# Designed miniproteins, single chains, continued (5): the designs that were tried, part 35

Each design is a single chain, and the fold is of that chain. pLDDT is the mean over its residues in the fold that is shown.

## One batch from the design tools (miniprotein)

Design m17192
Fold by ESMFold2-Fast:
Structure m17192 (fold): chain A 116 residues (1-116)
Amino acid sequence: KLDEIVEELIKLLEEKGSHPITIEFAYILPELSIEAQVTRILRLWKEGLVSEEELLLFAEYLEERGYTELSEVIKKSLKEGKPVEELIEELIKLAEEKGDEKLVEALKRELEELKK
């Protein structure tokens, strides 16, 4: 399944040329904590550096890593056309339900940055 995500990233690279997200997935994201991975990719999406297709690939990456519920929230929000701020609010709610205080703090900080 991780191999399938890598194949999709290669396909996007072939279709769109060199993509910053390919470097993120291969080298940067695996070295970060889950809260840092989630907040980083959402910021890149807000800045227009990541597409909805690439955010969906990130959701698949989270699912393969065992973060199935985070993946489902991201996929649902994208399918419903929700803005990044509303997606972050849904992720905060999920993190609070799971008792993931670090993810809650990181997401709340990111939401405040997006108000600027």
Scores: mean pLDDT 73

Design m17193
Fold by ESMFold2-Fast:
Structure m17193 (fold): chain A 61 residues (1-61)
Amino acid sequence: SERDEQVLENLVKLFKHWKEEGVPEEEIREIGDRALEMLRKYHGFSDEEVERFRKALDEVI
């Protein structure tokens, strides 16, 4: 959905920003994993959407 694409774009931009600011990769991964888990548990994202988001974030980190 458009909502899912916007959330993904915002997360990718945020993680790119943190990488540019020198946040360690392992810390970005931990924050990303927590964010994706919250999207799954509290915001109705499917396992397939979460997996898609995880793959996109791995390409940024």
Scores: mean pLDDT 78

Design m17194
Fold by ESMFold2-Fast:
Structure m17194 (fold): chain A 92 residues (1-92)
Amino acid sequence: SEKEEALKKLQELESNAVKTLEEKLKAAGASEEEKKEMIEKLKKELEELKEILKDEEKLKELAEETGLEPEFMKELLKRSIKLGEKLIKALE
């Protein structure tokens, strides 16, 4: 199914994004200050996504705007939050 394929692609992108970020930070010689700023930005973005996920009306509006089913939108948001948490862990 298209939804199952999309979820698999999200998992693959999630793994690749963490690896890419680790390589980028190593290559750039990122400072502890730069890492802290990135972590704070990611935490803010995650809080916004979590707020939308808890708001049934906002979820419905986003689903209608994107042409996605609300249940699929909810799953995408959950995956995005999980990716963000992995990126924060990679920056620590």
Scores: mean pLDDT 75

Design m17195
Fold by ESMFold2-Fast:
Structure m17195 (fold): chain A 61 residues (1-61)
Amino acid sequence: MSVAEFLEAIGLGEYAERAERLGLTLEKIAAMSPEELARLLEIPLGTAVFIIAAARDYLAT
């Protein structure tokens, strides 16, 4: 699954283009701090926490 498909699947497809432009992968997102992801995507901290948790859950499958 691409990062764009992942973000669309969790209802956050609006951030897909920025994430791909920054070269983010699911593995990179899962390894980031919420503060780092929030800064990179210019999103609220709570949204970054949700994305990272979802990415970690997906990769654990």
Scores: mean pLDDT 83

Design m17196
Fold by ESMFold2-Fast:
Structure m17196 (fold): chain A 67 residues (1-67)
Amino acid sequence: SALDLMKRLAAHELGVSMEALDEAVELIRQGRYEEAVEVLRRAGGESLSREEAEGAVKALQTGIEED
């Protein structure tokens, strides 16, 4: 699925766990986008910028909508 592809790409590019991505997806499904960004930033640590986390949330949202 498009969502599975986006999750795998985000895990690889950002170095975040699949569990963190699953939590972010559930927050996105609820319209809680800012909380999804914070989940990814917490999981990615200091090396993950806000812009990278926001980009990942947008990609995950697109994957959800495409599926």
Scores: mean pLDDT 83

Design m17197
Fold by ESMFold2-Fast:
Structure m17197 (fold): chain A 90 residues (1-90)
Amino acid sequence: SAALAEEAERTRRAELEALLARLQADVDEVVKAIGEKNLRELLQMAAAGTPEEELRERARKLGASDEIIEKLLAVLRTLRALQAARDALA
């Protein structure tokens, strides 16, 4: 029914907003730990299709701890999820 479709759309929108808020918090924490420049470089590598294993190794070479690497990977996964959710809303 149309009512159920509208309700599903509102739920997807709320989920997208929640993902965005979480992403912002995670990004701030990663920036605090490794700096904006290093995060930007890793984001560019991810956008260019670099595999997660290679991104992990690059972060390690930048001096990132295991904790920071896991947070960084969470940020990358969240960005991909947000892109997929945005595409699903179109």
Scores: mean pLDDT 80

Design m17198
Fold by ESMFold2-Fast:
Structure m17198 (fold): chain A 98 residues (1-98)
Amino acid sequence: KIIEELEEIIKELEGLEKEAADFPEAKEQIEKARSYVKAAKKALELEAYDDAVEYLDKAIKALSEAARLLADKDPELAERVREVREKLEKIKKEIEKK
């Protein structure tokens, strides 16, 4: 279930990267977040829960920066980035509880 949720988030982040094409700094942060989510997924497949939590924390921080960079330029895109960040925060808490 969590692995499937992370796969859906990876696809959503790919979509956000395309929408952020005109905002290269924000796009870079979204790309970093996607890389960290992929790393977290692999860590979960290996039952390396501490590593998965660390990668998700890095992804959350990257999305927070992307949302900050987008807040004045594209508020709707910034809100969608925050929604994905909130999904990752919920998944992180679930993993921390095993």
Scores: mean pLDDT 88

Design m17199
Fold by ESMFold2-Fast:
Structure m17199 (fold): chain A 58 residues (1-58)
Amino acid sequence: MPVEAVVTHDFSSGDPDMLNLKKGDRVLVLRFHPDGFALVKSLSTGKVGRVPVALLDI
């Protein structure tokens, strides 16, 4: 079951696999990866990408 999380810090990356997020954005966590990243969907933009799990308050 996807879990909802809140972004704790602004994050931007030039990597096309990474999702750009702002502090306070809400995301659905689709998958956790063992490397400390998660695949998430932004609830504000509908975009999917990878972000560091350290950004997420679950």
Scores: mean pLDDT 79

Design m17200
Fold by ESMFold2-Fast:
Structure m17200 (fold): chain A 65 residues (1-65)
Amino acid sequence: GVDDQIKDLLKQFVEKHFGAEPSEETLDALINELLNPNNLNDIISFLKHVGEENLANQIKMLVES
């Protein structure tokens, strides 16, 4: 589902930037923050500022679909 696609993208991001595999609990928390409309824009802005603009756009499209 969409949540699984977002989890895979977030897992790759965390592994790339932090060098560690995120726990399922961490991924679930991150998805809950992304699905909160009040937090979505801040998270997307953060991803763009760390150079992950394509990832940010993919996540935004998946959340808004």
Scores: mean pLDDT 79

Design m17201
Fold by ESMFold2-Fast:
Structure m17201 (fold): chain A 82 residues (1-82)
Amino acid sequence: KKEIKEKLETFIKQVKEAGLYPSKEALELVKKALELAEKAQKEKNESLTDEAQELVAKAVEEIENSSTSEKEEKEIFEEIIK
């Protein structure tokens, strides 16, 4: 769970330094990954952690392909990863 957040935060730092912001679709994938990671901890279910990691990989790919300069999407993403 913490590891997943750190990976996403590091990637977002790189994206921000490049002047890019995640798309709404990428933000939804990040949100679902974090929700699954939290659910895995509450239910002590390791398979949900694996699913969350796969969603992280998809979110990273989506961010690379569809990043936007929209400030509002950046603010939403930063709120999710805090």
Scores: mean pLDDT 64

Design m17202
Fold by ESMFold2-Fast:
Structure m17202 (fold): chain A 85 residues (1-85)
Amino acid sequence: LSREELREAAERGAAEAAARLATLPPDATLTLRFGAESEEQLRELVELFRREAARRGLEVLAEEVRPSPEVPGWVEAVLTVRRAA
């Protein structure tokens, strides 16, 4: 993925998370999954997501990075997010 594609994915993920959390109880959390072909791409995607999420008033409570169970050779990040305000 290009840097622009990673940025767009991060912005989309944060927007969707914010919209979903707005319809849930105040203390609700969402689990989001991001997959990438390499740890470097995944770290960049997660960093971009964290910045965009913070800008939208979201807090990342937990982050787990692991091999993808669905796509051999890929890695995934499992993020737990909620509203910060």
Scores: mean pLDDT 81

Design m17203
Fold by ESMFold2-Fast:
Structure m17203 (fold): chain A 85 residues (1-85)
Amino acid sequence: MLKKLLEKLRQNQEDAAKYKDWIDELEKKAYELGLNKDWESFKKLLLEAIKKMEEEKVNPTFLTAAALRMIGAFIDGELEARKKE
């Protein structure tokens, strides 16, 4: 049991490193969609990202964290758009 938990932790760290650039790019896109108040395109981007992570059997905790980062970026973009109005 302990060896399997340590192996999962190691795999999670490798997966986090592997997906870092992709998640960073998704955050940038989500922020830009927030600046444009484009909720429909953001919803599609978020659902496609979740589907890809589920298909690749990414850890649910990592998937949830990535989804929350995208949502946060979209909200930050929308708030920034309001400051410029």
Scores: mean pLDDT 78

Design m17204
Fold by ESMFold2-Fast:
Structure m17204 (fold): chain A 96 residues (1-96)
Amino acid sequence: SAAEREKKLKEAEKYYEQAKKYVEQAQALIDRARATGSQADLEKAEEYFRQAAKYGSRAIALAEEVKEDQRAVDMKNEVAAMIERAYELLSAAREA
């Protein structure tokens, strides 16, 4: 039903928003670690990137269930790009 699709889209949006927050916090921790040499900040950034990937994957799965909505298509593309970036940043953090 339309109500069920809207509910899934809102849940996908919630997971996407949470994933974005983790990516932003991880990037801030990497910037701070580069300035201070903090290994603890790098380890925490890796943890946040892993959380971002988990929440982003959930958002994609929910968005795929609501194919008729252009917002779901757009969100899925945005989340997929963000997850790819999160994996790249996780790899970069591990090299630091």
Scores: mean pLDDT 80

Design m17205
Fold by ESMFold2-Fast:
Order: structure tokens, then C-alpha cells, then sequence
Structure m17205 (fold): chain A 71 residues (1-71)
């Protein structure tokens, strides 16, 4: 699954691939508390010079708000 691919990329230290896979999982609605926690950990590993870091932070924040609204 895309979530398993994202987690594998993160575990391998491939932060760019992990970013692509986590962003795709969120876009597909495959969101869980565990996935968002892993995505926030990835965000902490991305350098401040990464051009999509702020957009990724906003994506995670929006997904967390939606997940909390479902509970």
C-alpha cells in the first residue's frame, strides 16, 4: 500500500520519497493518527530550505483537523 511505501521510505532515510508517498496517502484519504504522527516526524527531518516544507506542514494540519472532526 502507499502507506507502507511511505513508512519504508521514512525508515530508509529517503525523506524526499517519504514526502511524496505521505502526501499521496493524505490526498487519497488514507489518513490515521499513526500516519499523521509519522508525517510530523518526517516534517522535523526536512530542512527549513526544503521548498515544500510549509505546504507539507499545512497539509498535515488540515488532515489532522479533518480526522479530529470525524471522531
Amino acid sequence: SIVEEAKQALENGDYIMAYIKYSSAIALGQVSEELLNDAEYLLSKLPDTFPDKKDFQNLINDARKKLNAEK
Scores: mean pLDDT 83

Design m17206
Fold by ESMFold2-Fast:
Structure m17206 (fold): chain A 88 residues (1-88)
Amino acid sequence: SAELEALAARAEELLRAAEADLPRLQEVEDAVIAEYAPAVAAAKTREEYAAVTREAMRRVEERLADRPVSQELVRTALRAHELRAAAL
């Protein structure tokens, strides 16, 4: 829980720093959601869904390589997702 609290605090800090990049972040997220929609629809288990979500978040991170603050925000969210999945 302490690690999740620290990640939440870091995400808030990064979100404030990335404010000007939010339209680009949303554009990338929308594109990745569309790209991974068939894989999400095909997922039948929590484990399959978690794996597809993790891959989609990695794809968003990769597409933000030119936006380091937004990339770190997505990386922070991916780490939080992995910790929540491990706590199942």
Scores: mean pLDDT 80

Design m17207
Fold by ESMFold2-Fast:
Structure m17207 (fold): chain A 108 residues (1-108)
Amino acid sequence: DEAFEAAEIITNSKDPAKVAGGVLRLISLINEGRTDEAREAAEYVSKNSKDKWSQAISLIILVELGDMSSIPKLEETLREVLEESKKAGDEERAKAAADMLERVRKIG
């Protein structure tokens, strides 16, 4: 199951490129109309990932699939990712979190 494989990669991989590949798989499923499978995968990541960035990505997917109640938690999680990334000197992650925060603010 492509959705479950993507969820496991996003949740368990410590390789940023593999995590990005998993996210692209979920986006592909959404584009194919397999939105229920993508939602289940995103819910799995949100419940099982200990990584704030992976949690933020899963919450973005849930919001894009219509779960507007996830917006406040998404904003909080992205702010935490932004601050942690700045402290770690991860400029790429900090930029990604800031860009996502700007987009989320336009939805709500």
Scores: mean pLDDT 80

Design m17208
Fold by ESMFold2-Fast:
Structure m17208 (fold): chain A 68 residues (1-68)
Amino acid sequence: SREELIDLIMKLTGLSREQAEKVYELLLKLPEEISPKELAEILEKETGLKISEEQAKKILVAFRTYGE
């Protein structure tokens, strides 16, 4: 569900709820084939948060698993 995904994003990144909600909204607008590197770059640009490609991959896997 949306709430489970937001909570997971907060746990994986350390973001506030409001920031995690924006990350979730960004994920909904991004192509399904977006790479972990591309996600990390977009998150840095939009939220100022620097995450590793490994962390971005975990977010994408979680979103695709729980979003489907």
Scores: mean pLDDT 77

Design m17209
Fold by ESMFold2-Fast:
Structure m17209 (fold): chain A 113 residues (1-113)
Amino acid sequence: SSELEKLLEEIDKLYEQFLAEKDPKKQIEIFKEIVELLIKGLKLAVEEKDEKLIKKLEQKTLLVVTNALARHPKSEEVKEEIERLAKAAKELGLESLAELLEKILKVMEEYKK
């Protein structure tokens, strides 16, 4: 899919920008853009029943989310975006991804105690 290939390229480009960004507020804004593209990509991959692309997008989701958690462990905005990803994964029937994202959210809860 040409649309999915462009989405994956844009996700990779934004992820490089996320890693290079030094301003925490701008880094979180880039993360929000990546989340939007990940949700769109996961929906398209599930609709096309492309198991290989679903797995690739699940791996990219976990990579991006774990790096956002490491950089912004106490950010409510980052937590809200991860909650949005977990909801999308659950609605798409991606139970393993949804469970892993829920475990990440529990880790974030521990940082607020």
Scores: mean pLDDT 87

Design m17210
Fold by ESMFold2-Fast:
Structure m17210 (fold): chain A 65 residues (1-65)
Amino acid sequence: MEIFEEASLSMAVIHGSVLGVGEVRIEDGVVVVYHAKTSEEVEKALEEFVERMKKRGLKVEVVEL
C-alpha cells in the first residue's frame, strides 16, 4: 500500500533517530541503517528497530561503519 509505505518510511527515519541506531536512509523503499558496531546496547537497539520495521512489512538493510 503506497500511502501506508510512505507513512511507515517516514516513521522509520524518526524511530531510528530516537533509538540512536545510526543514520537512517530510504533507498528504493528500503530502510538502510548506517551504524558503528561499538557495544551490545547499540546492537540491541538495532535489533529492536529491525524487528519493528519487519512488523510493518518494510525491508531493512544494515551497513556497518
Scores: mean pLDDT 65

Design m17211
Fold by ESMFold2-Fast:
Structure m17211 (fold): chain A 78 residues (1-78)
Amino acid sequence: SEEIQKLVQEFSQLLKEAVEKGQISVEDAEKIAKEIEKMIETGSKESKDKAKELLEKYASPETAKKLIELIDKIYELL
């Protein structure tokens, strides 16, 4: 889906910017990206929930909110 590809690109860009701004570590961002890849490839709710949990634990509150909203939008299209 072109719509899913666009949202995934937006997610990746926002996550990269969050790392650059020091709002999340590179290591935690890589863990989150891996779970999002699993979510997209398999439609896994468990991978979605794990990515959201990692964002809530390791990202700044505003960054977590924005990225979680985008995860939910991507998941609704799967």
Scores: mean pLDDT 86

Design m17212
Fold by ESMFold2-Fast:
Structure m17212 (fold): chain A 57 residues (1-57)
Amino acid sequence: GSMETMKAQKFAEELARQGLSVEETIAKVRQKFSDFSDEALEAAELTAKMLAIREKL
C-alpha cells in the first residue's frame, strides 16, 4: 500500500543522507521491512538509486 511505500522510501532517504551506499541502503531497507510489499521495496530501491545518480550530477 501507499503507506508502506512512503515508510520504505523515507527510510531509504534517511540512510542515503547518512552517506550509505546504494547497496547498503537497499540491504537495510529489505532487512527492516522484509514483510512489506515488493512494490514498496522496489520504490525504496529506485529512490536510493535516483539519489545516488543526482549526487553525481
Scores: mean pLDDT 81

Design m17213
Fold by ESMFold2-Fast:
Structure m17213 (fold): chain A 100 residues (1-100)
Amino acid sequence: AEEYARKAEEYARKAEEAAKEGNAREAAEYARRAGEAAVKGAQEAPGSEESLRAGRYGVRAGGYASEAAEKEGDVESSMEAGSAATAAGMALGSSRAAAR
């Protein structure tokens, strides 16, 4: 879980940087990777603080990528970012339920 939390954080930072540069495609790719890390974290250690952190970073990365895609008018990157945010959000929700 800790490995996936760190990966999600790293990819979220890279998504933010790409978004600030106006690179919607690259931001969406990093958001997808952050979302994948969030899902794996939730699967391996549901309810752990690390899986919750991975989920939060995954959602944040998706947000940065979606904003960049909207500014650039990149529909494909917007759909990829939205899918990544949804996957991370579901993983976060599942992990929160397991923690209760």
Scores: mean pLDDT 82

Design m17214
Fold by ESMFold2-Fast:
Formats: C-alpha cells, sequence, structure tokens
Structure m17214 (fold): chain A 63 residues (1-63)
C-alpha cells in the first residue's frame, strides 16, 4: 500500500542519516574510512532492494 511504501521510505531515510553523517565526518578526517562507510551504505541499499547479486559482488570484493 501507499502508506507502507511511505513508512519504508521514511525508515530508509532514518537509517541512512547517521551513515551519511559518518561519511561527511570521515571525508574531512580519514578518506579511506569514508570510502568504507560509502561501501557500507551501498551494501544496505542493495540489501533493501533485494539485489542479491550486488550484495554477493560487494562481499567478494571486501572479504
Amino acid sequence: SAAEEAKKAAAIKRLLEPIDKQIEYYERTNKEKAELWKKFKEYLLATINSDKEKVREMLAENG
């Protein structure tokens, strides 16, 4: 339903806010760590979108 989609979008936004804050912080202090946080955000988005192949690729790259 539209209400469920709106709740999902709001939940994703709330989940990503602290991650985006970490990326902003580390972009100024430790660029390598900022890249790791960007990768983590990519993992979360791929997982939320049920993109199993993308998740597998990212795990292979970082494992």
Scores: mean pLDDT 76

Design m17215
Fold by ESMFold2-Fast:
Structure m17215 (fold): chain A 75 residues (1-75)
Amino acid sequence: MKVTVVYPDGTVEEIDTSNVTYLIGETLRLIGDELDTGKEYEFLLDGKKIGNNVLEAADKAKDGDVIELVASDAK
């Protein structure tokens, strides 16, 4: 499976793996943004909101899809 991931800092990464969730978590850590209880992240799949669960984002993605991570101020 190959997907494109766009991170909150504008970093773009092409991921060719079945373990998209793990790689998203590692990349966020490297750019200084971590998925933790103090930060809200929203996932968009091809521009459609699918929530804040990276596992659900990875599960719904297919070859050629774009997953965008945006920092959310929603409470």
Scores: mean pLDDT 64

Design m17216
Fold by ESMFold2-Fast:
Structure m17216 (fold): chain A 71 residues (1-71)
Amino acid sequence: DRVERAVEAARRVPGVDEEVARELAESALKLYEAGLSPEVIRQMVAREGRELGLDEETAERAAEAVVEAIL
């Protein structure tokens, strides 16, 4: 399951809990299915991570992990 793989990847980033990881994974999959490029998906998922309370560095690391797992 792509979502569960992405959730596990995001959870391995320090500071990311399961709830946040799942939100980011589901968002990334929706954007991927919509045909957006990996770079745009990373940017949008990192922004969502910041909106969910992650600091900038943690949000960027979580976005990278999720996008890599989805691809």
Scores: mean pLDDT 85

Design m17217
Fold by ESMFold2-Fast:
Structure m17217 (fold): chain A 93 residues (1-93)
Amino acid sequence: MEKEKEALKLMNEALKAAQEAIDYFERGDREKAREAVDKMIELVRKIGEILGLQEKADEYIAEMREAFDLPPEEAARRLGEVANKLAEDFYSA
């Protein structure tokens, strides 16, 4: 229960970081978008560690890193998909 509450807090922070990254990519601010994605990656890594889902966390981190090589519109879409998948896997499990 305590570790699940901590993971939920980190998940909410990760979703907020994803939203910030999407907003920055849409504005063309690639530098701030990368800072937001780096924040999301760090939070996802911590969530995976707390929940024992490191393998799943690594998959999401890889997808987020691939987004850096995409045009801003595609990067925003990819990050949105990852954020939705994270929320679904955590809240529906």
Scores: mean pLDDT 80

Design m17218
Fold by ESMFold2-Fast:
Structure m17218 (fold): chain A 70 residues (1-70)
Amino acid sequence: ALRELAEELGVPQSVVRAIIESLLRQRENQLGRRYSQAELEEAARNMSPEEREELRAIVEAMRAGRAAAA
């Protein structure tokens, strides 16, 4: 799930993991929580189409931000 999302979005798995972890923290209101790889894989597998679009939007915003900062 994480690998497939990373390949689909054209970013490293570490970036996808970081975004999913951030979204889980936001959803659970747990800013300091760390997630295991198993929890992140489970979250990635259970993402709704809307959550996948949010992930894509975040990745595109990050790319645009890096381009603007360069």
Scores: mean pLDDT 71

Design m17219
Fold by ESMFold2-Fast:
Structure m17219 (fold): chain A 73 residues (1-73)
Amino acid sequence: SAATAARLALSPTEQRVLATILANGEQSVREIAENLGLSQSTVRRAANRLVERGLLERVGPGVYRASELAKAA
């Protein structure tokens, strides 16, 4: 599917960010950074790219949720 193809085209960091949101639901940049052992700047860059691909939605300042496209994969 397009959703599966989009997920497989991601960098390792983007895959980890998407996976934690799919597993744990809506999360802030701080929570993702703490959970994955990444810097907040690394998480923000990955999350912004995932939003550009339609796989995440920004629901508030620094807060992200998986899109329906991401959930369908």
Scores: mean pLDDT 80

Design m17220
Fold by ESMFold2-Fast:
Structure m17220 (fold): chain A 72 residues (1-72)
Amino acid sequence: ALPPPSREEVEEFLERQRKLARELGEDRPVTEEDLEAMSRTYGVPLERVRELRARHPFLLDLAAVLHRELFE
């Protein structure tokens, strides 16, 4: 089984997505794999991440909300 991604790996992934979103002028939808990775990396219950996705369906927006809630 693959270990959960590190915070550094998630931040690198998000930075790549930010660059892509800037070039394309759009943010991509959050997948179930993203929710699981974010839940494990930030130590947030999967149920909570799914609830936040319902309000914030795009990856960079969801990541920003999670970061604010955990690191205010």
Scores: mean pLDDT 71

Design m17221
Fold by ESMFold2-Fast:
Structure m17221 (fold): chain A 80 residues (1-80)
Amino acid sequence: MEEKQKLLEEGIKLAEEVVKKYNLPDRERAIRVAEKLFQELIDTKSLEEVKKVLEFMKKNPEALLRGIRAALAQEERRRA
């Protein structure tokens, strides 16, 4: 439980850094979408796998940026 919460918080922090670095419009929505992505990752993968994904994204912020953009586009389609 505690470890899952820590990983979610770490993912949200990474999303905040990516949003700032790449000047994404609608920062709150981008962070919300990233939170949902990390929550789904935590719910579907082992803790060890989630840690590996977070470490990869921390080293490759462009990968997280692409993920956030894809999720934003997907959410727009679902709610249109």
Scores: mean pLDDT 78

Design m17222
Fold by ESMFold2-Fast:
Structure m17222 (fold): chain A 67 residues (1-67)
Amino acid sequence: PRTYTAVGADGTRKTAVVELDANGNPVDYSPRDSLIPGATPSTPVGRRAGLELLAVIDGELSLAPAA
């Protein structure tokens, strides 16, 4: 897994933990990652946490689960 830091337009810093494969591509977005800022584990969106969070960052950090 790797920890990513996202910076919103307002300068807010948020972190997300994403599991990467050997090539550095996102492999899985575990339910645990749904606890990152802006996500709740109680929703499908929360389980696929960070869609909105990661959309504001330049890098590819896993906008969806491996499924």
Scores: mean pLDDT 43

Design m17223
Fold by ESMFold2-Fast:
Structure m17223 (fold): chain A 79 residues (1-79)
Amino acid sequence: SLSDVLTQSNIYGPSQANYITNTFGDHVGAAIDATKDGYLTESEGGAVDGYMQAQQQGDQQRIQVYQQGLQTIYQQRQS
């Protein structure tokens, strides 16, 4: 899971990932790649966790919205 990825990357623990999601859970996608390179911020981690929750609930609309938002963040960080 993404929470496992965040924990294994030693960027965020499970508690931090949950805190970030409660604070910033409206973007999905880009933060997954950002996590691999250590670019993921606390806010981006929340968006990643929000994506996982939407996946677990099967909320296709929220999944797409979050995925687009995180992809935007990823593109901004590439520039």
Scores: mean pLDDT 53

Design m17224
Fold by ESMFold2-Fast:
Structure m17224 (fold): chain A 74 residues (1-74)
Amino acid sequence: VKKTVEILKKMAELAKKNGDKESAKKLEEVAEKIEKGDLSPEVIKMGEEAMLRTVEGMSDEEIRELADFVASLE
């Protein structure tokens, strides 16, 4: 769960760098809800949709940065 929240926050930062403020906001909201124990299907779906949209806007270098970050989380 902590790993998932950290990944969502990292993706929100990458979305902001790419100018996708909407996906960044959704990723931050999902991360906060998960930290508070809200694992509802709607929250999970919102996170998945925002993550997918963020990845579609990312460069190969940003995808590599995200992969390296995820690998660092155990």
Scores: mean pLDDT 77

Design m17225
Fold by ESMFold2-Fast:
Structure m17225 (fold): chain A 96 residues (1-96)
Amino acid sequence: SSEGKKLQQRLGELAQQLLEYDPEFAAEVEELIQKMADKIVEAGWDEEEAEKELKKLEEEVLKLAEEKNLSEEAKEILKELLKTLKELVKLQLKES
């Protein structure tokens, strides 16, 4: 869908901003996102499981950001990235 393409473009832009700010942290976040995506796929796009995995991702990513002592600017990029990712997953659940 056009909405899905716009969300994917926004997600890519935010991921690039995070990568330019902190490439090591960005790589760890990408790994956590991939693990979340794999679990949602393995569960057959079950809405309850998708919500659980998104919450787990948010908790793990925010904990990692605190442990790495990221700047407020990087944390804002991260929050927008997580928001965009959640919107994309919810859209995919509706289109499945």
Scores: mean pLDDT 83

Design m17226
Fold by ESMFold2-Fast:
Structure m17226 (fold): chain A 59 residues (1-59)
Amino acid sequence: LEARIKQLQEDAATLQKAIEDLEEKIKKYGESPIDYTAMGILQSGLDFTLAKIEELKKE
């Protein structure tokens, strides 16, 4: 259980970094339609991962 929570926390940190990197790219180089799709996917993944962490903590 503990190892699973740790893995999910690392996954969440990776997703947060990917979102920040994408925001930096958009700010410096401009946006494209694919960037919005990527942002939506990353944000959904982060929200899901955080919800999973909370679910496991209730066990």
Scores: mean pLDDT 79

Design m17227
Fold by ESMFold2-Fast:
Structure m17227 (fold): chain A 70 residues (1-70)
Amino acid sequence: MTEEEERNLVNRVKELVDNIENLSDIELAMVLIARGSFLANQEAISKLDEETQKEIEETVKKVDEAVAAL
């Protein structure tokens, strides 16, 4: 993925997570898949700039907190 594609994906996941209580089963599955993808691609993420890495880490934590609150 390019940095622009990663940033767009992160922003899309954040938008879904902000509405987690109103997500359909398929939307929730997409959020979980995106989270798993970030964890699986840690090595590729480490090659991105520090700001993008922080955004991804914050997004993963936000997903974890939102899912734990369900």
Scores: mean pLDDT 72

